# Ledger of designs, part 35: designed miniproteins, single chains, continued (2)

Each design is a single chain, and the fold is of that chain. pLDDT is the mean over its residues in the fold that is shown.

## One batch from the design tools (miniprotein)

Design m5190
Fold by ESMFold2-Fast:
Structure m5190 (fold): chain A 67 residues (1-67)
Amino acid sequence: SDAEEAAARVAAGFPLLAAALQAALPDAPVTGRVTAEGDKVITEITAGDLVYRHVSSAADAIAGAPG
């Protein structure tokens, strides 16, 4: 589905983002997850006690995704 394809494209960028966050916060564990729910792409990043959650449509996620 479009949302699954968009989630896969967003997830492909995660290792680079996680590495940048880990370099900035070396003592904080950095984890990330990208999921597809219907027509939505959900990006969730945890760095220590900080949690960032972003919800976008598949179309918006595709438009903003690298590649």
Scores: mean pLDDT 73

Design m5191
Fold by ESMFold2-Fast:
Structure m5191 (fold): chain A 78 residues (1-78)
Amino acid sequence: APIKVESTLPDGTVVTPVGNSQDELFAAVGKLTPPGGTMTVTTRITLPDGRQFLATQVVRRNDDGTLEITSLTVEAVP
């Protein structure tokens, strides 16, 4: 993959983008987040040229068990 991605949850759970990584991330968020709750996910993104970014996303778990991203902030790593 041209981009390396690693997502970290507040409990220290790490999800890497190797086959179905998004499904694994959402499964972990759903397991750790109560219905109506929110969870902050921090993702480190490394581009092919070596530049890095930190993405912080807030995910809400709805009462029906579905997940939605409510905010996303991206910052460059110096």
Scores: mean pLDDT 71

Design m5192
Fold by ESMFold2-Fast:
Structure m5192 (fold): chain A 90 residues (1-90)
Amino acid sequence: MDEEELLEAVRQSVEELLKKIITPEKPAGSAENPEGAVPSLVVMPIGFLTPEDVTALLVLGQANTPEKKLVIGTAEIKDGKVTLGEVRLV
């Protein structure tokens, strides 16, 4: 599989995971969640990009907080699945 396709798939998966953990809204009855989501998320590889191996990624974004802290986290690709690591605000 192409590295570009793998990177984009991981980026989308990580963005979805980050939105779930840093978005203040839950799917309880609101149709408007995009406003609460982090508008700028960037996924950068900090390790190997292999479709079937463990790959470490650095995720950067801006959290929806009073201080507008940066979101820094890691994600791993294991056996074609994306697992979000620890996410912190800096």
Scores: mean pLDDT 48

Design m5193
Fold by ESMFold2-Fast:
Structure m5193 (fold): chain A 78 residues (1-78)
Amino acid sequence: KLEEINSLIKEMEELVERLAQLDPGLAAEARSRIEAYKKVVEYANLANDEKLYNDIIEGLQKDIEELRRTLAALEAAR
């Protein structure tokens, strides 16, 4: 679970790096969300909370898809 979460966070970070070149403000908001996830992951890891891990994974997957859509829209808006 933690390995999966770390992989998703890394994917989200890579998308944010790309977003920062197109829209620094949206990238800053996305970075704030990543930091929030990292805080919750610390608590989940200490508690070995399987349900919290699943909630984090679902949230990260949703945010990653939103970022992909945003990047595609910004690319198209050139």
Scores: mean pLDDT 81

Design m5194
Fold by ESMFold2-Fast:
Structure m5194 (fold): chain A 73 residues (1-73)
Amino acid sequence: HMLEKAIKVAEELVQRAPDSLAGARALRALGDIYEIMGKKEESKEHYRRAAEVARKVGDEEFADELIKRAEYL
């Protein structure tokens, strides 16, 4: 299934660069995928983690967007 492959790629990226902007984007992609799958709690968790990483790397705008996404789910 295409979603399983997308999850694997995103998880590998998070593992290789966990505290980076690329890692934050990969966590956001996981949030998007879980949202499409109807797994709202997993989606919220990944958006929150992506926001934490985004703040660590200084991307406050991206972090705020991610928190809003988690809040609406």
Scores: mean pLDDT 82

Design m5195
Fold by ESMFold2-Fast:
Structure m5195 (fold): chain A 74 residues (1-74)
Amino acid sequence: SMTYTGVGTAYDAAGNQVGTGTATGSTPEEAAEKGAVAGMLSAARNGAGDVTAVGTAYYNGVQKATATGSGVTG
């Protein structure tokens, strides 16, 4: 089975990076979505308010999928 690495970064309304996280998934889409969630959870721990998170999935360093989410974390 292939394992994909999801890397998530969350940004505030001003475009500042306020959270980062990583996750793994069995599909590129799952890894990207879980990465975005991990970035958002990191932003919540850092006391960020409204955020947009982007998750990017990689396999052997090659980008395979992206996911984007937004939410209130504080």
Scores: mean pLDDT 80

Design m5196
Fold by ESMFold2-Fast:
Structure m5196 (fold): chain A 96 residues (1-96)
Amino acid sequence: MKEEVRKLLEEIYNEDPELFYKIALAIGEKKGDEELKIKALALLYRLRGVSREDIINIFGEEIAEKPDEELKKEMIEWIAENTTLEEVKEIKKIIE
């Protein structure tokens, strides 16, 4: 189960990073995980061209210092530990 969730999320990220960030944000909202929500929002803001200085001011230096790949891996691991494959697929359909 966990490995199947990781593979699906990696595939989504590789095809559409914005969709991945929106899915992660929705999962964070549904599960009440503030850290996942913050990471997803930070990556969405970076994708929209928000400056590093503004990212620091909104999300803090710890988030701003981490590259996209590191935040992505942390988010995928958390989702794989806390969400089922079926839940990820349902959320993806709603956002798509």
Scores: mean pLDDT 86

Design m5197
Fold by ESMFold2-Fast:
Order: structure tokens, then C-alpha cells, then sequence
Structure m5197 (fold): chain A 75 residues (1-75)
């Protein structure tokens, strides 16, 4: 997968997730976790667009880990 392809997929995924979230009644914990995950995905897309595929994957993984921690802390 090229950096440009990765960036495009991440941008599309963020947009689709934001649209789904807008139509879905989420709990405060679910919404907080989703926002953190989306921030990680946006950062990953920016890094991928700059050609940093390794940094993009790391940013995405860190975003998911933070989202999980936020969700668990709210339970």
C-alpha cells in the first residue's frame, strides 16, 4: 500500500465514522472513545500524506490504545 493510498483510506474511514456517529445515539463513554480514535486516525492520515507510513501506523495504534483506555476509565 502506498502512502497516498493509506492516507486516502484513513481520510475516508474518518469521514464515514463521523457520519455514522452523527446518526447514532452514543453513550458519553462511547463518544469520548470515538473522538480519541478519530484524532489518532486524522494524525495517521497526515503522516501518511507526508510519506511516513511507519509513523502513520504507530499514530493509529496509539490512538486506538488511548481510545480503549478512555472507554475503560468511563466504565
Amino acid sequence: MSPEELAAKLERTVREAEELAARTELSPAERAALEVALEGARRAAELAAKGDVEGALKAFEEGLARARAVYEAAQ
Scores: mean pLDDT 79

Design m5198
Fold by ESMFold2-Fast:
Structure m5198 (fold): chain A 119 residues (1-119)
Amino acid sequence: SDLLRYIDEVERLARQGDRDGALRVVQEALDKYPEEAKVPVVVFADDPNAEKKLLALSLRTLHALLTDSPEAVYLLRILSFNLTLQKKLSTQLAVERVLRIAERLAPEVFARARKELNL
């Protein structure tokens, strides 16, 4: 629920074109969820923390894309793979909202990363 509130606030700032504000809120969320934001190889739907881990990973991926970080392509690959395993529609839609924020605030970085991954 707290991670969803961060996504709502990041989306609000993104709609205003406030990239710096969005980055600040993303960093605050990552600071509060450092364990969940660690890059998992796989997040299974039956993991009781699966939603939190996937949402935190989506925000970490957003941060990397917004900062044109060298880890951005790798994080997007891991996030995209884990999204194919996700069975909860609400969690899938929340991750898709984060990816739309990345496309809005960092369209060129996002397009390059997707092209490298054949997405």
Scores: mean pLDDT 82

Design m5199
Fold by ESMFold2-Fast:
Structure m5199 (fold): chain A 61 residues (1-61)
Amino acid sequence: SLLTDEEVEAALAEIELAIAKWDMEQGKPVDLNLLERISKRAKEIGNDELVKEANELIKQA
């Protein structure tokens, strides 16, 4: 099956979020602007769970 642009964007956002989460666990600095962009993208594609996860990481950073 072919992925839609929205599905590709969701997958990329999930990967970026996972990397940011791993970096935070390792004590590395995370770019808050990146997390905010992930949250905005998740809202635009209607992925409420991804929005919640990104916002939780923003709160922790």
Scores: mean pLDDT 78

Design m5200
Fold by ESMFold2-Fast:
Structure m5200 (fold): chain A 55 residues (1-55)
Amino acid sequence: SAASAARRAELVAEMKKLYDEYKATTDPQKRAEIWKKMRELHEEYERLAAEDAAA
């Protein structure tokens, strides 16, 4: 759906932003937190992509 496609685009943009922060950060604790957030966004993206493929 158009709404699902828009949400996936949002998730990609947010993941890119987090990856830039991850590269700039040297604090291991902050890096782990960013990595966890990226994984959560990636899981949501995969779920939406699977739903779109089924529709």
Scores: mean pLDDT 83

Design m5201
Fold by ESMFold2-Fast:
Structure m5201 (fold): chain A 116 residues (1-116)
Amino acid sequence: MMSEETLREELARFRASLARAEAAGDEVTATVERMRALILEAALRGELSPEEAEHLLTAISLALGIVGIGRSTGKLEEGVEKAKELLVRAIEEADLPEELREELLELVERWAEAAR
């Protein structure tokens, strides 16, 4: 189970990564780190449990791995679609505030478009 200290440390790391990605025009990384930051911010506000936050962050990491393998094996389109399906399912199955769910789903669409 993630501690509040661990959540804060990860949030600071994702925010720093987001700032660097935005400065570099890296929309793929910026969209991913924005999703991660929103999830951790919501967890710190008590809007979702640490377990739900960990599940969503794990889904993002798995999605990135799927896209990376697809890129390396010449199956990028298949990888992006599979990763998007995994993320959408994880978000829809999570007990999230409606506004956060909508924002995360919009970011998934932007990320999938940018990842191609």
Scores: mean pLDDT 84

Design m5202
Fold by ESMFold2-Fast:
Structure m5202 (fold): chain A 74 residues (1-74)
Amino acid sequence: SAAEELEELLKKHLEALIATYIEKLAEKYGVEIEYEIEVLSVDRVRVTLVIDGETITLEGSPEEVREKVEELLK
């Protein structure tokens, strides 16, 4: 359906936005980050980060996850 196609496009767009945000923060703080992003819904994402050999998994809304990533890198 058109609604399902729209949701899939929104999830892909959200994944790209989160990836861009993580990459910008990594560049800003001069750290190397490997990441995996899983968009469960438009209001819930799971991000797995590998920073300096340590694996950290964050889950929540896109806003909550962005805040948590920033707090980890500062």
Scores: mean pLDDT 83

Design m5203
Fold by ESMFold2-Fast:
Structure m5203 (fold): chain A 91 residues (1-91)
Amino acid sequence: MKEKVREAARTLGRKIGEVKGIDPDEVARELIAVADEGMKAGLTEEQILNHLNTIAILALRGATPEQIAEVARKAGASDELARRVGEVLSR
């Protein structure tokens, strides 16, 4: 349920932060925010988890802020949140 999606977002966010040398708690907060907005937008847990995994792959592969923001928007994130996620995870 929603706790499972938030736990997955936190775990992925911390891993991205640790691997890329970004504050793990900062990255976790951003991915949790994406998960929360996706749930509000009516996406299923499976859809949100798939988009979070795509964001993680892109971030770990050194994708651009714009590429990461595009997937965050598909996950139901607002334009403002998507831009912030792209900026943070592309560091």
Scores: mean pLDDT 86

Design m5204
Fold by ESMFold2-Fast:
Order: C-alpha cells, then structure tokens, then sequence
Structure m5204 (fold): chain A 93 residues (1-93)
C-alpha cells in the first residue's frame, strides 16, 4: 500500500511536468531536470523502505521516459504517462 502510494505520487508529478511541457510552459531540458528530481525522490523513498523491485521499476520507467522525450512529440509522451496512470489507478483503485 505505501509503495503504491509513492509510485502513484511519482506518476502524477511526472504527468504534471509533461502537461506543462506539452503546453509550451517548459522546455524539454527543464522537463527532464524536474523529472530527474521527481524520480530521485521516489528512488530514495523506495531505497529507505527496502522496496527494491519498485525502486528498479521507477529507474526503468525513467529511462524509457527520457527516450520517449527525445524521440516523440510532447503530446505523445503525455498520452503515454496518462495511460500508464489510468491503468495503475484501475488496478489499485
């Protein structure tokens, strides 16, 4: 439960950064810097709680997200994260 709350908070914060990027309020460089900070915070929390699998999940998601930001439109990256967040919420309600 606690681990999933941290993961949900991580995804919601990332979605907000990507929304601002899609709206032209943040550059790609600014969005990447904020997402790194958000990921580092989630990774630290999972490390402190001994939740190794969720820590690795955040690391893997972050690497995929960086690749998508470099290779896809801001709108496509936002849609990807919004879909991930919806699937996560549906599973855990």
Amino acid sequence: SEGYKILLDFLEKVREVLREMAEGKLTKEQAVERIKSIADEAIKKFDELGMEELKELVKDFYEQLLHLIETRSPEDVLEFVEKALELFKEKYK
Scores: mean pLDDT 85

Design m5205
Fold by ESMFold2-Fast:
Structure m5205 (fold): chain A 69 residues (1-69)
Amino acid sequence: SMAEELKEKVRKAAEEARKVAEEAADDPQGTRAIYLVAARGFEEIGEKYPEAREEAEEAKREMLELAEK
């Protein structure tokens, strides 16, 4: 279904954000910015697509936790 495809895309986008941040690991401020931008993106997805809201909120929380490390 469209909802299942959207949830899977959210999960893969979170994995990609972590990979991009790991590639920028020598720049702590840049790494933090990557996670914060990703968190905002997931927030917008959760607001626009209620069927993926739970998955988007979970991804947002993960990004925010990683930004604080």
Scores: mean pLDDT 82

Design m5206
Fold by ESMFold2-Fast:
Structure m5206 (fold): chain A 112 residues (1-112)
Amino acid sequence: KELPLSVILEAIAIQLRAIGLEFDAELLEEKEGVPKELVDLLIEAARLIQKAAKYILKGDSKKAIELAKRAIELAKEAKRLAEKYGFPKAVKLAEELIELAKEIIKLAKELE
């Protein structure tokens, strides 16, 4: 399937933002003392969003939605733990990951 240029550009933008959020998660461990278990959830969610964006570029909307939904579940768990242990920067990062994964789902549904 030939993808609209707007969808290609948005998928690339989401992938780049998710790469940035992965680095932000690593920084939370190094600079803010956020526990590794919480950081690992944020990194895994960011990496799933990166994979989902790649599947959009391949025209596999079903796989993109599957990966994005998994990313939302991991990011929600990370947000819950971050709120429980008082890490507001991790809460914000988890919320940004949830929003990016929702953008993937919207793009994928437009391609079906």
Scores: mean pLDDT 89

Design m5207
Fold by ESMFold2-Fast:
Structure m5207 (fold): chain A 58 residues (1-58)
Amino acid sequence: MLEIKIVVKKNSDGYDTISVEAIENGEVVDVVYASIRGLVIMSIDEAKQQALTRALKK
């Protein structure tokens, strides 16, 4: 079964890095970044969708 986990990492500069991990059978199979140190790359929902799509493709 595939699980999606949102990870928030605090940085020393006061900005957070937000990533979405795709977990299958207890192992992280993919990581998609939604934001890095306050810079928004994509929405969390888009990052979830990408992580899910990539995990299902493999």
Scores: mean pLDDT 76

Design m5208
Fold by ESMFold2-Fast:
Structure m5208 (fold): chain A 88 residues (1-88)
Amino acid sequence: MSMEELKQQASEMAKRVAKIIADDTGRVTPVQEEQSKLFDPKKKVLGSGSYEKDGVVVTVEFGELQTDPRTGEKLFTLLGISSTDKPK
């Protein structure tokens, strides 16, 4: 997989997750934000996506494929999730 394809997949996944969060709860919980930053603080952002719903912008950031230490599978690393009110 090329770097551009990987970035596109990460960005598309980020947008999809942002939309799911927005549709489900309307925003990210503080616990989800802190957990994503705590577990993956050292990863480089590969792709990011945002989705706006009802004046709230949900942003999701994914890093490179990483081996899950529990299962050994390769997954996009969740680096950050945030929700914010739409700027002026």
Scores: mean pLDDT 64

Design m5209
Fold by ESMFold2-Fast:
Structure m5209 (fold): chain A 107 residues (1-107)
Amino acid sequence: SSVDQLTSLIEKLLKEEKSIPPTPELQSQVFTAKSPVEAFRIAKEAAEKFGGSASNGNDLSTEIRELKDGDIITVTAPTKDKDLSVSFKLVGNQLIVTNATISPRTV
């Protein structure tokens, strides 16, 4: 499933503990969903397996806007000493990995 594929990618990135620039190899990671809402659900479910979260950059305090082409979904997952952030661009029903960043936690 797309959740399992994304989970495997996050696990690999966490194991490597390395920021990956937007390379053709990373950008080849494409996760197919049936809708933009399912794309966000896939990202959220995968992130939650690592104690992380998913965000579409919207202020959810008042109104949930429907996801559209070009929207960025960001998955965050904590490590022992760093935080992983993976960004995806929504294109139709596909999540295309744009970048992955590992940032040290401020002590």
Scores: mean pLDDT 65

Design m5210
Fold by ESMFold2-Fast:
Structure m5210 (fold): chain A 116 residues (1-116)
Amino acid sequence: SAAFLDTAAAAQARAAARVAELDRAGAGPGEKDLAIAEELAAAYEETGDLGFAVAAVELYLRALREGAATPEEARRAIELAERVLEALAGEEAPHAQRAREVARETIELAKRLLEE
């Protein structure tokens, strides 16, 4: 829909602006991945399009692997990943299976951070 395209364009513009500010501040790749993930998660809340949620979870996983995520970001990653698992429950397509694997790994890494 037009609303989906408008939301995607707005999310891309906000993510690009945040990444540019982080680049000027000398931030690492994980902090940039978190900024993009937050904008994609917001786009998912606005549109309900799972593509945004899946992309956000992949970026949260990258940030967790880089040690960039805070406990608050880890909690957001778990909540979003659990929503992806619920929404894709019973889907047999290869892309859905991959999304569930990424979501499960995201939950596992985020929970380890919170157990610190």
Scores: mean pLDDT 85

Design m5211
Fold by ESMFold2-Fast:
Structure m5211 (fold): chain A 79 residues (1-79)
Amino acid sequence: LSEEQKELLLLAVEEILRELGKIDPEGAAKLRAQLDKAKTVEEKVALTLAALEEFARRHPEYRAAAERSKATLEQLLAS
């Protein structure tokens, strides 16, 4: 990953974490703790993707929003 890609991925992860915290503060707190222990951008992205999938399972009404966030992270990672 380029430095620009890493910066964009970390920004996207922080935005997702903020949005998750509005609806699921417990899940967001868990993700924050996992992100703080992660050492690579790739690990942080993987943790965020897993958290989005878990969030969508628990809140199906937000599945479309979660899938859009997931697609954004996957697109940035694949670029």
Scores: mean pLDDT 84

Design m5212
Fold by ESMFold2-Fast:
Structure m5212 (fold): chain A 87 residues (1-87)
Amino acid sequence: SREELLKLLKEKHEEVRREAERALREDVEAARELVREALRLAEELGDAESAEALRRALEGSDEEVAEVARGIMEARAAEEIKEEAEK
């Protein structure tokens, strides 16, 4: 059932998001690693605009890196929900 699948995906996203939010608050290196991973992906996909923004974030403050990492996680969660809804 599509409804059951969406419910399971939302529950997984909430768990992952809460755990990641805790990790990002206490471990800026985890946030930096997430941003570096997103930068590598953006460069591989030829998304120069996103790559430039992510590169600038990595040169910023620990607080800026944590905020960007949060945005990346929220975007990834939204994409996974959309992909599963289309199957």
Scores: mean pLDDT 66

Design m5213
Fold by ESMFold2-Fast:
Structure m5213 (fold): chain A 88 residues (1-88)
Amino acid sequence: EKEELEEFIRKLVVAMVEQIKSGDISLDDALDKIEDEEVSKEYEKLYESNPELKELADEAINSLTEEDIERLKKYKEEYKKEKKEKEE
């Protein structure tokens, strides 16, 4: 569980950094990219190859409180639920 959350956070950090560079910041888009198998693999390579990104992810993981973990889990679950239910 914690290892999966750690991997998720590393990918999220990479996704957010890429979005900041593009000027479009959306957590929903970052989650979509992480769920994309090919993009997810690219993000894994990016943080493994970039010590700065790895350090940012490790610091984020280490600084997470129980509340932060709960919010991330709820956000991920609610986002997936809303995406499935959001039909015209």
Scores: mean pLDDT 67

Design m5214
Fold by ESMFold2-Fast:
Structure m5214 (fold): chain A 88 residues (1-88)
Amino acid sequence: STREEVRRRLTELLREHLEAVAAVSPLPPEEKEKLVAEAEAAIPGLAEEAVDLLEEEARKLGVPLMELAERLLAQVRAEMARQLAALA
């Protein structure tokens, strides 16, 4: 379904960002592993909440879910790139 595809793309984006942040983090290895594990555990819930919000907004705007999702995924990727650049 479109909903499941959007959820999958959001999950992939969140994991990509987590890996990128972890790679540049100055934290000790043990602390980094713990925080990564905690963040990984939160991803399914965050992705599900984000899909629910996107689906509801798409219904209100009368646009296809995937169209709205693609626009927001692009915006989120740009924002994540800006934040990651500040850490590097």
Scores: mean pLDDT 82

Design m5215
Fold by ESMFold2-Fast:
Structure m5215 (fold): chain A 56 residues (1-56)
Amino acid sequence: SELQTIIEQLKSSDPDKVNEAKYRIVTLNLGLGIGTLGRMSTSQTIKYLEELLKQS
């Protein structure tokens, strides 16, 4: 799924992939605006998306 791909990108050591994942989160309107996402750690963002994946 696209959500799983985003989680994998966030777990990568590549900052460009992490930034691409953040852009995709905003574009998919997953309940996180760019301002909120900018204030969250990568770990917090991963946890949020993993909870969404469990509910789907």
Scores: mean pLDDT 76

Design m5216
Fold by ESMFold2-Fast:
Structure m5216 (fold): chain A 72 residues (1-72)
Amino acid sequence: MKQSLTVEVRLDGVRATFTLNLEDGEASLHVTLERDDPAARAKAQEVIDNIETALAEHHGIKLVSKSITVRP
């Protein structure tokens, strides 16, 4: 079963959109930043790492794809 969750947050004042897709015990997580900001990228990576750990340890879900992009 395919499911998707989108959440918007601010990371160091930069708007970030996290899109999590779940399918058959696998997850993909894509983050889109409103602008290219090194501190926001670092915080986004930390959040991705924390989500990957939580999905694996608490839900048995493997994060198979992760990426950070900047909105054009």
Scores: mean pLDDT 82

Design m5217
Fold by ESMFold2-Fast:
Structure m5217 (fold): chain A 62 residues (1-62)
Amino acid sequence: MKEKTYEGVDPQTGKKAKVVVKEYEDGTAEATITYEDGRVIKVEMPTEKILEGLKLLGFKEV
């Protein structure tokens, strides 16, 4: 399991967000998105799709 943290601004909401990505051995990952207003969203998707999404949104690894 690998864990990486990303930070950026969500273009849909304009709010700062921190994303913690936990990569699993089966090629899936859990992304925990924490917004500056305290809202938390958890998403489980293929690791490649999560990383592509973060790159497209301009999020940077911390």
Scores: mean pLDDT 80

Design m5218
Fold by ESMFold2-Fast:
Structure m5218 (fold): chain A 90 residues (1-90)
Amino acid sequence: MEKREEIEKRVTEFLVKQAEEMKKEGKTKITLEEALELEIELIKIEAEVLGLKEEELKELIEKLKEGVKNGKLGEALDEVNDFLREEIEK
């Protein structure tokens, strides 16, 4: 599954870069807002590899933002990740 491999590669490279930058800055914790921004960037990477339409990407981002507002970020992340997983496996 070439799309899955490409997503895993890009996500890993992004996360490694973010971890190294945090280490250089002496950051050991991130805020909920910084975590949301990180998740949005990961979803953008996955959407680009999967060829999702701009409208679909916007819906996923809005779902995460609403999850943060309602204290249901974990549920929103699970739903978004399930959607992306289904797209990768097809």
Scores: mean pLDDT 77

Design m5219
Fold by ESMFold2-Fast:
Structure m5219 (fold): chain A 60 residues (1-60)
Amino acid sequence: GKAEIEAEIERLQREGVRAVLAGDYATLARVLREIAELEEQLGRHEHAARLRAQADKYAQ
């Protein structure tokens, strides 16, 4: 349900913070795309689009 999706987003956000601290921008890009897919499932299409744009900046 919605609560389970929101909990997974929070887990991925913590993973993204760890990736930034480690300088692991490839992992950050993957995490941002995964969060975007979950945000889209919640109907947050504009937020999902912004996250995908950020992920593309970190992709190599």
Scores: mean pLDDT 88

Design m5220
Fold by ESMFold2-Fast:
Structure m5220 (fold): chain A 77 residues (1-77)
Amino acid sequence: MSQLQQLQEQLQQQIQRFRSRPPNDEELQQAEQLVDQATQLITQAVQNGQISQEQADQYMQSVYELQALLNLHKKKR
């Protein structure tokens, strides 16, 4: 499995978890780290020509969805 496919699966697992129940502080930190890691990897893959911009946009949709759920549970904005 490619690293991007593994990240996509991890992002979807976290999204499903956050939709099912409120996360604890440790789970929030893990999800924030995953968002940062996914963003860096997607950006690097585009820069290195490993994926197209359209593919990157599709991966980033999952990142944005997880970020929105994180913000909802934090209630800071």
Scores: mean pLDDT 79

Design m5221
Fold by ESMFold2-Fast:
Structure m5221 (fold): chain A 102 residues (1-102)
Amino acid sequence: SEVDIMLEIVDEVLARPDAAVIRDLPSPEKYPNFYGLIDNPVSLSTIRAMIESGEITTFDQLRAQLDQMLDNYRLYLPPDSPELLAVERLVAAARARIAQRS
């Protein structure tokens, strides 16, 4: 099913060593400014949970959440930072994998 393929893609990205910055949402205690700036917090773990709960059922919905995550980190992280470049690379890899399977 599309659900099984989406879980496979998200799990492949989660397994990458450079995924640390987007694996889980930042701690509110350590990074309160993130939650002041970002209205719709999204991480790979929240995306995975949304697929498991049935909130994401299509590749278009998965792409929308990946794009939201990228937009959030583009707003929060310094331009051209290694962390932002990693987020851009990871989202591009996930999108390429979706295109291959959809």
Scores: mean pLDDT 88

Design m5222
Fold by ESMFold2-Fast:
Structure m5222 (fold): chain A 80 residues (1-80)
Amino acid sequence: SLRELADKIVEALEKSGKTDQAKLVREEADRVIELLKNNGPLEEIWREVRALYDAVAASGDPEARKLAEEFANKAWELAK
């Protein structure tokens, strides 16, 4: 699920000491999940997914990056 992927990203970032990025990812993932639950606009969903990915990219963590790609792909499958 998106929540499980988000939790794994946050755990990876926290484990690597990227606490600020972990907080941003949690907030952005919550917005994506809420937008999908409420059939929100695709533009808003992708804006939040992009923000999550950018926060992960800023961390430099390769495991978190891979999980963020899986999160983006899952969000797209649920949005269509």
Scores: mean pLDDT 84

Design m5223
Fold by ESMFold2-Fast:
Structure m5223 (fold): chain A 89 residues (1-89)
Amino acid sequence: VVASSKGQVLEQLLEELDEAIKSGDVELVKSKLKEIKEVVLELEDYERFNEYIYPKIKQDIQENLSPDVASELLKELDKIKSEVQEAFA
């Protein structure tokens, strides 16, 4: 059982991701998405990822970035979602 400290790390990464999206730092967004994937896999918390994390990131990307940049990052996010789904299948 993973302690709440990993959940706090995930929340910090989500906050950092939100700031990276708002700043338009595509490289940092991609880096934070990879870190979030690793923490989600370690936590084995697919329900939290699917219900809260994925929808929030998708919305933040769509609302804060240009359509072309958003499209690129949404493809990266969907790849991560597929990898997480496959890990818990």
Scores: mean pLDDT 80

